# Designed miniproteins, single chains, continued (2): the designs that were tried, part 101

Each design is a single chain, and the fold is of that chain. pLDDT is the mean over its residues in the fold that is shown.

## One batch from the design tools (miniprotein)

Design m7524
Fold by ESMFold2-Fast:
Structure m7524 (fold): chain A 70 residues (1-70)
Amino acid sequence: SLDDAVQGTYDDTKERLLAAGVPKEEAEKVAKRIGELVRRTMEDPSLAAEMQEEAEKLIKEAIEKAKKEK
């Protein structure tokens, strides 16, 4: 189902961010946002490219923020 696909993306994204050193609270927040972008893409496939770019940006920013410490 759509909810199962969104949950799977959330779980995978969260695990990837935690492995990259992103704090749990930020990892959960970013993973939730990525899940929302996946839901939007499944509801409107014309947004796929835009949502993919936004998802990549959010993941990159979270990892870079974690590397800068504090």
Scores: mean pLDDT 81

Design m7525
Fold by ESMFold2-Fast:
Structure m7525 (fold): chain A 106 residues (1-106)
Amino acid sequence: TPLEEIEKLNKEIQNLLIKAGSLTPDNLKKTFTIKMFTITSNLIAVLLNVKQGKLEEALAEVDIGIDVAKDLLQTYQQNKAPQEVIDLIQQVIKLLEQMRDIIKKA
């Protein structure tokens, strides 16, 4: 079901964020922590809204999550973070975009 696919993507995103956090340089830890909690909060809202059939609200929450993740990516690139953590944040963005596409088809 679309919900099962979204739950799987959520788990994959959380695993990527945990790994990104472990590889994040000390000077970016505070920024990472704030953005990670924002993305995680938005994903909880996405799951809740999908379960309630509120697909427009779920899409709005995913779009916020994508924007936050893209802002984090830009910050990491500007601060010359390790390529490994940049790649992980890019993967998070791709999975969020996949989640958006699943909700649009539901």
Scores: mean pLDDT 90

Design m7526
Fold by ESMFold2-Fast:
Structure m7526 (fold): chain A 56 residues (1-56)
Amino acid sequence: GAMAERQALADRLAELAREKGEWIAKNDPFAFPVEEARERGEKVGYHAGLEVFEQR
């Protein structure tokens, strides 16, 4: 049903956030310093993933 499709989108967003974070860390560490953001909140990764998802 519709919930299954929404779950798939949520899973994909999480995967994109992980992939983008890994890519940035390996190829562009200056582009997204996440260590300090972790102390404030973990939403930095979620926002990065959301941007990647919207830009696809």
Scores: mean pLDDT 57

Design m7527
Fold by ESMFold2-Fast:
Structure m7527 (fold): chain A 65 residues (1-65)
Amino acid sequence: MEELKKKIKEIIREYLLKNKDDSNLTGEKIKKVVEEKLGIKISMSEVVKITKEVIEELIEEENEK
C-alpha cells in the first residue's frame, strides 16, 4: 500500500509540474492518468488526499529553496 501510494505521488507530482498552467487540470483528469499509468482503480477521495500531499511537498521544496 505505501509503495503504491509513493508511485501514485510520483505520477501526480510529475503530471502537475508538466501541466501546471493547464486550465483543464482537474482531479478527475489526474485520477485517469494515475489509473492508466498503473492499471489500477482509485477513488476520488484517495486522489484528492494524495494530490494534497504532493502539493504540500511541492510548496515545501519551493519554500526551502
Scores: mean pLDDT 74

Design m7528
Fold by ESMFold2-Fast:
Structure m7528 (fold): chain A 66 residues (1-66)
Amino acid sequence: GVEEDAKRAIKEFKADVYAEVELNGQKAYAFYYKGKIYVIASDNSPEGLKAREEAIKKVKEKVKKL
């Protein structure tokens, strides 16, 4: 599932900056690694796209504070 895939990726990339979002039942994860933001989500619905957008936004804000 999305959570398992995200946790595995975060561990393998050793990502210290990550975010989890749940919006309207849609779950998305984002993490930062070497200048890039990676997103893991199972859904391309409008609700899933909003969850991805929020996860990316949270990671960007965390990166600004590094």
Scores: mean pLDDT 78

Design m7529
Fold by ESMFold2-Fast:
Structure m7529 (fold): chain A 83 residues (1-83)
Amino acid sequence: MEKEYQEAIDKLSEELAKKGEVSLETMEQIVKELLKEGKISPEIAEALLDHIKGMGEEIPEEERKKLKEKYLELGLYELAEQI
């Protein structure tokens, strides 16, 4: 599960880089397209959508730190700055 989730985040990162946009709406659209193309499972898509919704709300400091570190690791520098 964790490995599949990380691979899905990597795919999301690649698609965001291709589009040149960083927004919750664009991220949700990419997740839906990946699901439609069969590149991610419905369970992984649900987890990613929950994660994206969490970015629009107040995130506890510890969770925000972990999320920021993960985005930096994936090269999502603009997303990391929004945390």
Scores: mean pLDDT 67

Design m7530
Fold by ESMFold2-Fast:
Structure m7530 (fold): chain A 98 residues (1-98)
Amino acid sequence: MITVKVTPEKMTAKAGDTVTVTAEVSGLDPSKKYTLVAKLYKDGELLDEQEKEVKDGDVVTFSFTLPAVAGTYTVVVSLYDENGNLLTRAQATVTVLP
């Protein structure tokens, strides 16, 4: 089974802080390469996007600078194969205090 596990460094942050999430991948074909795409959302709006190539067993980090706006932010990490097919996704939520 292909899995992506996403863990935020902190669940609560201040405006202007950096949010770091750790993504762990498993169950991939070790002879192939895959792409993780991490997207930062607030209220359904895409704010930032980062991409990293991964292989089976990789642990990668994504860091985003938060806007100076309080509220709930979601990081969605999606795993794609070499043909651009979405395989699975996971998400983490961070609350930014005023």
Scores: mean pLDDT 83

Design m7531
Fold by ESMFold2-Fast:
Structure m7531 (fold): chain A 89 residues (1-89)
Amino acid sequence: MTHTRTGQQETPDGTIINITLTYQNDAEREAAIRALQKTLSKLLEKKEVGSKVTSQATVGDSLGTAEGTITEKDGKLVINVKVEGRPLP
């Protein structure tokens, strides 16, 4: 069974963070969360429009990949992160 979770967070400086997380089991979820943390850390340090960061993490036989981008709308930064847990090849 595939699980998809979405979340939105606003930072104190008004940056909007949108996250989409997809996984099938707990190991994939853990790998995905580790990848998400790496990508978010780098994007929050940059805060530059047009930035794209991809990070990976492994947990057991599972691979997490998090791809994040920074855009701007109405003078506010918008961070979008797509996170996927999948089996290792």
Scores: mean pLDDT 83

Design m7532
Fold by ESMFold2-Fast:
Structure m7532 (fold): chain A 63 residues (1-63)
Amino acid sequence: MERRRGEILLEALRLAKELADQGQSIEEATERAVEYAREQGLSDVEIAELRESVRNSVGGPGR
């Protein structure tokens, strides 16, 4: 499959999860994933969506 925005978002989200698992704060992990996504050419709106996805998937304990 070609590397599309969805694949970049998933890779950035995975990176954020790994960083949080390694002991980084959700904020730090999110900023690292955002920098990766910007390097890949995602738009500001997609970056905002990524920030929200990281917060919901990594920051919330599901309770």
Scores: mean pLDDT 74

Design m7533
Fold by ESMFold2-Fast:
Structure m7533 (fold): chain A 100 residues (1-100)
Amino acid sequence: MPSVEELLEQLKEAARNEDYGTLLEVASQLNERLKTASKEELAEVAERLEEFYRELVEEGAKPGVLIFVGELIGGIYKKAGREEKAEEVEKEVRELKAKM
């Protein structure tokens, strides 16, 4: 199985290429790897993905990509016990969905 680092790199590439098939596969593999992760490791992964999400926003990524990545981030923050961070991301995803 790929490492968390390799999965994050694959996820970033798939997001930039609007490859939803690969995004779904990689997100599934990442979630599987994170099942045994500590809350600290979960928070670190979510923070790294949130940084990438902000890059996608600055680059003008399509709403569908932002919604996908944002929902993944929110889910990981919840598992990490970072409820406030999860709510912030979920609010942004709801606002994106409302504009579609």
Scores: mean pLDDT 85

Design m7534
Fold by ESMFold2-Fast:
Structure m7534 (fold): chain A 57 residues (1-57)
Amino acid sequence: SMAAEIEERLRAREKQLEDFLAKSLKTMDPKMREILEAAAEASKELLRMEAQRELAG
């Protein structure tokens, strides 16, 4: 279904963001880590909102 495809794409994008963040954090100080983690959470929320709008039509 289209809903399942949208959910799969959302999960793939979230995973890519998490993988990128994990690599970036290896060279970051604690303050930068907190900022990047907060930015990643905000980005995941935006991706979820986008997927919800797409599902709503």
Scores: mean pLDDT 78

Design m7535
Fold by ESMFold2-Fast:
Structure m7535 (fold): chain A 136 residues (1-136)
Amino acid sequence: MDVDPEAYDAFTPRERAYLERIYPTLTPEEQEWLRGYIISRWFSKVHGVKILPSDEYLKELEAIIERHPDFAIAWNELGKVYFAKKELEKAKEYYEKAIELEPDYGEAWRNLGDVLEALGKLEEAKEAYAKAEELE
């Protein structure tokens, strides 16, 4: 994958290994989107800015999912958009879809824990966090 190695500073070693494993399985369009996602996440971390989900970003995610419904990363990002909108049940559904597609997706398990905690499902949240810790 032809991204600056410093861009991976935004990711854990396990998340990086996942990205490096999945990248050669993606289409060229999915690879280009993933490179943009990696760079955007690195930029957010380096500059300490909170990137709030925009309506434009939501439309881009919906378009990617329509073309590539098996792209677990896009489902996880869609979950984050709905979590930020406080649509917790939709966020949960989209994180569960990401996990269904990639059961070893640690970030999606952590995000599922966050939404379960927000829903008051504390025991289920603990189980999701434990799985995320195992994968991260």
Scores: mean pLDDT 75

Design m7536
Fold by ESMFold2-Fast:
Structure m7536 (fold): chain A 100 residues (1-100)
Amino acid sequence: MIRKTEARLLALLFPHFDLDGDGYIDKEELKEGWKRLFYSDKVPLPVALALGLDPSKELTIDDFWEVAKRFDLDGDGKISREELEKLAGKTYEEIAAEFA
């Protein structure tokens, strides 16, 4: 189930995952950007709980991608910044201001 909170969190982190600056995130960019941001290939417990993932299992970026790919509204296998802003109901600048 897609939630505005999930979309806002992913939108806020988008610049850290869009490693080539093309405005799209694929699974490999999400994995690499996550490692750079959190210094781990695993999903932290608070993030897993927020995304409705099973916290009793050692969660990976692959599990995060299973949630993230639901934001691929055009089915191209990539997530755009515009898709996340649309689902979040706010621009990236507005989302970033809330977490400043």
Scores: mean pLDDT 64

Design m7537
Fold by ESMFold2-Fast:
Structure m7537 (fold): chain A 99 residues (1-99)
Amino acid sequence: SARVEELLEKFREKVLEKLGKSEEVEKETELTVKLLRAALEGDKEKVIEVALEAAEYAYEVAGKELSEEERKEIIETVEEQFEKFVEGAKRLFEKLEAE
C-alpha cells in the first residue's frame, strides 16, 4: 500500500530527526521499518526474518555471536507475540496518520 509506505517513511524521518543520523541509528531505524511493514502486512515469516536480522546486528555491534538456542527463543517469541506486534503496528500507524 502506498499509504503504508508514506507513513513508514514519516516514522523513519521522525526517528532520525530526534536521535540524529549515524550508521547505527540508520540501520536500527531501517530494521524497525521492516518489522513494522511485515507486521502491518500480517507476514509472520517476514517478522521472524527481520527479528533475527535485528538480533544478529545487535550481537555483532556488541562483539558477540547469536547462538542457535537464542535464535529458537526469538522465533518462539515472535510466534507467541505476533498478534500483539500487529496490534502495536496498527496503533502506531493510526498515531502517525493523526500526527
Scores: mean pLDDT 81

Design m7538
Fold by ESMFold2-Fast:
Structure m7538 (fold): chain A 75 residues (1-75)
Amino acid sequence: GSLVPFDPSLSDEDIAELRKMLEEYLKLLKEKGGNPVAIRRVENILKMLDAGYKPSKETLEAIKEGLEYRIEKLK
């Protein structure tokens, strides 16, 4: 790909919002007796965020949209 300037210190607001949604999804998965593979996947994503992983804005929006849909389905 072409070289493009990135700021690795993008706003923590988006990361905090994503973390909140992931924690809510994890809670619902545990409460509803969800797939243990899905539980591990969410826990691993949370660990990556704790380690300083930051997705692109496009990836973050796609994940948030998918999480909103999945959370609604588990209610």
Scores: mean pLDDT 73

Design m7539
Fold by ESMFold2-Fast:
Structure m7539 (fold): chain A 64 residues (1-64)
Amino acid sequence: KISFPAFSAKLVSQGKPQAAIQAVFDKLNDVGDDYSAGKTLISEVLAAITGGQGQIREAVGVAV
């Protein structure tokens, strides 16, 4: 499992810049996890930190 608390806290602390969001996506790929693999928590965390942007959710799905 990935470090949800660490990533979430880091993004919130940094004000969720574009670079931080990309870092989250990169880590998801690094650990071999993806949106389709049942990473519902990841999509929920991303939605929360970006304000519930459906665009982010679809971007993850398309990228995978």
Scores: mean pLDDT 49

Design m7540
Fold by ESMFold2-Fast:
Structure m7540 (fold): chain A 99 residues (1-99)
Amino acid sequence: MEKFEEIKKLLDEILTNGFNKDKMEKIFKLLSELVTDNIEIPDEILILLGKVLGKYMSDPEKRAFLTLLYMKFMTELLYKNPEKVGRVQVLISLGAATV
């Protein structure tokens, strides 16, 4: 699926080249589109997202920005597919714990 490859590429670029706000906004936009379309986000994407969040949450400025994007995404997921919230939280937390 083209959106999965685009998200994975953007996450890999952030992990390799450093933090970029525009790429993070694009990632969360694509994730929100997948939620809206009732498409299951693959485990590897959620784990990679968790690694990105974990890596940059130690920076107060990046933390504030990422927290806002994450909260918005989780709120959209809760309204659209509340049954999927637990799985998404676990996989993101797993990725963050590996940083």
Scores: mean pLDDT 86

Design m7541
Fold by ESMFold2-Fast:
Structure m7541 (fold): chain A 81 residues (1-81)
Amino acid sequence: MELTEREKKILLAIYESEKPGLSVSEIAERIGLSQSTASRHLRRLEKKGLVGSEEINGVTEYYLTSEGALIAKKELEKLRS
């Protein structure tokens, strides 16, 4: 599966956050995107099965699936190598 650079940055931002999930606004702030752009990429990642979403008190939070976490870890290892 080929990911865009922005999709890779989103996966890494969630992985490095050490939180169970992040809101669209938190993800957008961490990677320097608009909330609209971040939301669009997150919907694509969810369709790919790399993130899941949960609505908590009217706020959608995104979390890494097992596959998404594995990809994020591999991308981080490449950056360190």
Scores: mean pLDDT 80

Design m7542
Fold by ESMFold2-Fast:
Structure m7542 (fold): chain A 88 residues (1-88)
Amino acid sequence: MEKNKLLTEYMGKLLDAAFKRSRGEELTEEKEKIELAYGVIAVDAMGGGLSAEQIKEFIKLAEEEDLQEALNKAGAEADKALQARSAA
């Protein structure tokens, strides 16, 4: 349940932002931009087979350290998990 809830929430934010940009609009609030970035972290991490709890840890890291570094770390872990699945 938690994993699906996070996925639907963040996917919704990504789709909304994509529709806004397709209409020539842009995100005007800092919070919207940050939440969109967290959505990217969550979607990438889930694509790699990570749990909802692991995704929350990456989002927390982004808030405390550096959003771009957190994105890179989440992507690397997702890629590693995907490679492990491909080896089976």
Scores: mean pLDDT 62

Design m7543
Fold by ESMFold2-Fast:
Order: structure tokens, then C-alpha cells, then sequence
Structure m7543 (fold): chain A 95 residues (1-95)
């Protein structure tokens, strides 16, 4: 992963955190699991679209066919990209 890709993913995660954190926390407090799942799906859609260029149509196919090797590869690639960025955000929060 390049430093530029890492900074872009980091900025996107920070934006998503700011936009969704309050809504997710409210849904969890209300014990509204359906809303938590809907918010997580929307966040994943934005991440896949912005980072990997996945279209809304492709995202729908991924959700419908999670066992498809292509769908699994895209999710795995996203998670691999997120892991080091999540650690950086965690370090900065502690500092």
C-alpha cells in the first residue's frame, strides 16, 4: 500500500466515523439491530465505492452473493486496506 492510498483511506474513515458514529451509537442504545445493520451496509457501500471503485450495482451483487469468490476477494482487500489505517487512527486518538 502506498502512503497516498493510506492517507486517502484514513481521511475517508475519519469522515465516515464523524458521519455515522452518533447514528450507530443511537441505534445500539435503542437496541435497533436492523438499523445498525443498515448503517454498517451503507458505510461498507461508501468504502467499496470510494476505495475500490465498486458501483452500486456491483455492491448489490456482493450483498446477494457473499459466498462468491469475487465478492469475498473485494471484502478481504478492503479489510486489508483498513487494518493499518485503523491502527493509525487508534494511535492518534491515544496521543
Amino acid sequence: MTAEERERVRALLDELRARYLSAVQAAVAARDLARVQALQREMLRELLGEILGVSDEEFDEIVENPDDPRSQALIEELLALLAPVVEELREEREA
Scores: mean pLDDT 69

Design m7544
Fold by ESMFold2-Fast:
Structure m7544 (fold): chain A 66 residues (1-66)
Amino acid sequence: SIDDYLSAIKTVVRRLLPDASDEELQEVVEKAMKRAREVESTLTDPELRVAFISQIAVETAREWQK
C-alpha cells in the first residue's frame, strides 16, 4: 500500500523543506502521495516502487519551492 510509504515521503519532504510549516508540509506530502498512487498500478516490482516513490517525493518538494 502507498500508505506504507507515508513516513518515508514525510521524511524526504521535511529534509528538503526544513522551513515549511506543518500545513505546507502536509500539502506537499498529500500531493506526493496522490502522484504515487496514480503510478502504483504500473509498478509491479516492490524495490522499483520504493525508488520511484522517493523520486516523486523529491520532485514534488522541488516544485513546491518554486
Scores: mean pLDDT 76

Design m7545
Fold by ESMFold2-Fast:
Structure m7545 (fold): chain A 70 residues (1-70)
Amino acid sequence: MFKKRKEALLKGAEEMGEVIDKEKAEEIKRKAEESEKGLYEALREMGLLGHQNPAAFPVVSKTANEIHDI
């Protein structure tokens, strides 16, 4: 379901913003809210941010699992 996937991603991006960069996390949220295509693009960017900052990996993994559970 698109709405549940979007909420899981938005929650993960918000948590990641506390670890890495709030502005970058808000950019990811914006993309996810614009369209389903934006949701998948945001997922990809979230993965890249996790790769650049190891502290974000737990947040990225949690968000990916929540999306798969939906």
Scores: mean pLDDT 69

Design m7546
Fold by ESMFold2-Fast:
Structure m7546 (fold): chain A 85 residues (1-85)
Amino acid sequence: MMLTYKLTIKLKNASLDQRLEFFRKLREKLEELGLEVLDTESINENEFILTIKAKSEEDIKKLVEKMKEIGKELGLEVEVEVEKL
């Protein structure tokens, strides 16, 4: 059974280059995990909502861990809120 998750991503004080690199790496991880993106919303330059369909909660956990890792590599403060729909 596939589950739907809403992820709110906040990138504090990100430059355009940092934001582009963050989403490039995020896209690579989404593809690697076989996650389906149902919707993408931009609230502002640094706040985004992704609606994702996943086969397991473990895939979402891996994605969140990777987002935090990418943030650390890029010198970004990354906040991620996860809601199961």
Scores: mean pLDDT 83

Design m7547
Fold by ESMFold2-Fast:
Structure m7547 (fold): chain A 93 residues (1-93)
Amino acid sequence: MSPLEEIARRLYEVAKEALEDIEKGKFDPEKFNERLMDIYREALEKLTPEEREKFLEALNKVSEIIQKAFNGEVTPEEALKEIEKIYEELLKS
């Protein structure tokens, strides 16, 4: 698995867990942000500049979607579908 595929998969798993926690009323924004920052740092260290820019755009979109789900603006199910689409687009490139 390429570094991009590995990091993208971790972003997907972290986002999926966050949505499950939101649904259960157990979401911890601080813990979620710490996990995103770990992924961000790894992307800066392991990805090429071109892959990095694309990945960081995806990370920002995922963060916005999770925040909308946490605020009740979208359902966790709707948020997951949008995140799955972002993940697929990252891997098709």
Scores: mean pLDDT 84

Design m7548
Fold by ESMFold2-Fast:
Structure m7548 (fold): chain A 102 residues (1-102)
Amino acid sequence: NAKKLAEEQIKKFVDSAIEHVRRAIEALEKGDVETALRHLQEALASLENALKIARQYGDEETAKGLERAIEAVRQAMEYAKNGDVEKALRYAEEALKILEEI
């Protein structure tokens, strides 16, 4: 069943993104912005792959969740680049919450 294979692939990309967001949060808590940005970039790539699959198979609910998580990751990256570690951490935590509900 092609739909089941798509759901399994989405789960693998989401699980990868969750791990990278958790690593980014740990790095931000230590003030390691460079390491955090690398992990957020990896999370973003995984989420964009998951979103492509969700859209291809018409999973609108999962696609909406992924779009919200992608925006949260992008905001975390922007604030981290600007040295606002507290806001970067808040957006990374928000991304994690959204991803755990998918």
Scores: mean pLDDT 91

Design m7549
Fold by ESMFold2-Fast:
Structure m7549 (fold): chain A 85 residues (1-85)
Amino acid sequence: MEEAIKYREEVLEKLKKLLEEAEKTGNYEKALEESKKLIKEFYKKLEEWGRQNLPTLTPEELAEFEKEAEEILKKLEELLKKKKA
């Protein structure tokens, strides 16, 4: 439980840093690709923990992560679309 919560916080911080770096560099495409990969790896890690019967996130904690991750991805996609326009 505690380890999974900390990992969630670490992944969210990395996503926020990717967004911030993209805003500084203008490389939204790379940040979007890296963010999607990080999110995929996060879910894979949670599945591995669940498979090993290790404590993982509650449905509410997962929903909170999904909401925050989706908001970051939407911002990156909007910034990328604006750059290509």
Scores: mean pLDDT 79

Design m7550
Fold by ESMFold2-Fast:
Structure m7550 (fold): chain A 111 residues (1-111)
Amino acid sequence: MDSTTLAQYQKLKEKFKSLEELATALDELQRAFQEGASPEEVLARLRRLADTAIALAEEVLPQDEYNYLEFKIRLILLTAEREGLSPAQIFELAFEILRLLAPHIDLLKKK
């Protein structure tokens, strides 16, 4: 894993630390990756992160923005499942989910 990518992930993760369920999912994914878990285990943690992100967005985002975000996150999961990605590639998809959430962080924190 590129040290620059990991540093950017940590920086994004800090923005979400007040969102307990999302922070927990992020910590579990990072731990699985760092402990050398199988691609299947890292993918399972990515699914948990995605489901948590979708649930939080559903409660606070306008319907159009929620529909777009859910579609994008679901597409990321389908790509991961279809292509037999490495643990490192699956972890990079978690970064993309965080980037999709970042513009909405103020609304997510108000919950």
Scores: mean pLDDT 78

Design m7551
Fold by ESMFold2-Fast:
Structure m7551 (fold): chain A 118 residues (1-118)
Amino acid sequence: MLTPEEAIERLRRLLEELELSPEVREVLEKVIELIEQGKFDEAIELLEEALRREALKSLWDAAVLAYALGLVYLAMGKEGEAEAAFFATVRLLRSIPEKSPQQEALLAEAEARLSTFP
């Protein structure tokens, strides 16, 4: 499980380490702000809306948003929802045929998190 502070740190590292579209970057920055304010339900709603918009346009953007959703659910102690989000991340990333090093790294991280669930 993650503390809210650990979730924020990992989201900030995603912004630093990954090549992200401006739309995904803005969503993650707003999610960090909402978590810092204790507004977890608003952060989830924002991520779910963004994921619905991106799911048909970009596998990479959708995977990053699903991963962020998993981190927020872990910070809330919602293990079942977090597992589902990380499973979605793995499924989306596995669908990318020629993965970049960044995509492979996120896939490995998501698989490692998913392996911690019963």
Scores: mean pLDDT 86

Design m7552
Fold by ESMFold2-Fast:
Structure m7552 (fold): chain A 91 residues (1-91)
Amino acid sequence: SLAEKQKELNRKAAEAARLAAEGAPLEEVEEKLREAAVEAAEFVAKKKGASEEEREELIERARRLAVEEARRLVENPEEARRAAEEAEEAL
């Protein structure tokens, strides 16, 4: 279901934020967030009945945003800790 997929994606995002808060390398945080973001984009594309081009655009945007977010979290470990705690509480 949509709710189950959202919970799965939220868990992966929480894990990525926790890794950043604990001082994990940027590469590890980027990998975790990219995986979650691509899965979310593919799920959204499927639900919308998106064309192949629209799907590729959604995935590319998701990858780009995930890389930007990973850098932000690694550069701001206190914010990453708050994000992880909030996401973990929501699970």
Scores: mean pLDDT 82

Design m7553
Fold by ESMFold2-Fast:
Parts: sequence; C-alpha cells; structure tokens
Structure m7553 (fold): chain A 88 residues (1-88)
Amino acid sequence: SAPAPPLSLEELRARVNGYLRSVAEAKEAGKHLEEIEELEKKLYELLKEAVEKGLSERETLYRVERLLEEYLKRTGLPAAEPLAPAPP
C-alpha cells in the first residue's frame, strides 16, 4: 500500500498547536522541565535555521512537528486531545 498523502497546511498547523498545548500543560504542571527546556532550545535553533535558509511554512511546520513528536514519545506524554464535541 502507498504511504498516506501529505497533511494539508491547516492540518499540520492544528497538529503542531495540539502538541504545543500538551507541552505547555506539562510545563505548567512542573513535569519534564529539563526535557521541555531542551525542546525549547531545539525549537529556537530550528526556527532560526528556517529563517536563515528561507524554508517554507510547510517545511518548517514538518520539522517542528517531528521534533515535538520525538519529544512526546521520549517523555511518554500523550498527544494533545482534540476539543470535546459540543453537547447534543
């Protein structure tokens, strides 16, 4: 079977924002602070490189998503859950 089609830019933004919320919640709870500090440094370096190399928003978001996913897998933190559906 073929690999899944690439995510849309909007879906990629939503996924990255979800991961960032998970990281922010862990930080507020005082969990994995050392790993979060390392992640923040890596994100800063990645964004700096993206600006210097003129990377597209899509390429930048893919790299950010990958970095956040690796962090979540290493810390065992769950990916951010989608907003609960409105009650009936």
Scores: mean pLDDT 72

Design m7554
Fold by ESMFold2-Fast:
Structure m7554 (fold): chain A 108 residues (1-108)
Amino acid sequence: MDWEKLKKLPIPTYIAASLLYEEAKRLIERAEELLAAGRPEEAARLLLSNESIPEALAEYGEEYDLPEFLRLAAEFYEMLGRALAAIGREEEAAEYYAKAEELRKKLE
């Protein structure tokens, strides 16, 4: 729905936002594959090393009214929470689930 809005951003911002969105999707997909393969420690490590991505997605989503960016940021945090819970880091998992819920509330 909002690729038309994205096209109206300054060219550097449009390119940066688009690359960030596609990278976040790729990371979430890879983390889900790792979890399905019984490799939750690798999934958690992958997502933790990229935690700046959902932060930037949330910032772009709020600044430019791109709800799909907020939704993807929430999905990233939820996946990170699932990976952390799978390796017994349940307190940290709860913190990331809370971040995902806060972002989803912004979509209301």
Scores: mean pLDDT 84

Design m7555
Fold by ESMFold2-Fast:
Structure m7555 (fold): chain A 64 residues (1-64)
Amino acid sequence: GNFEEAGKLADRAGELASQGRFDEALRLLHQARDLLRTDADSPLAQQALATLDGQIALLEEHLK
């Protein structure tokens, strides 16, 4: 489902970020966020969205 797919994208983004590939990591995090927003009525999706938003903000701060 969208939640599981978003989780896989977030995991892959973490690996890319650990390699210094921040632009690619951000693209995957934005894709994961968009998928989670389709299931926004789920408490798990809401928690995952908060985590992703924090991770996106942190990576964007480092790219400025």
Scores: mean pLDDT 81

Design m7556
Fold by ESMFold2-Fast:
Structure m7556 (fold): chain A 75 residues (1-75)
Amino acid sequence: MSPEEQEVVMVVSAAYRVSGDPSLRPEVVKLTREAIENDTPVSEVLERASRLLAEATGLSVEEAKERIRKEMEES
């Protein structure tokens, strides 16, 4: 995988881990696939993953984004 593809996988995987919700697996797989296929910028992937996590957990988008970044740094 390219470094950009690895970054996309790390962002989406971090969101999935933070959620603790196995039912989100199809959504995270779809997000990862679409992001890689369309060369979506990592910043946009982080935004989409943050919205997905916020919807699943009741966090704000900004809080979700912070938790994803923290999870990535600790992984």
Scores: mean pLDDT 81

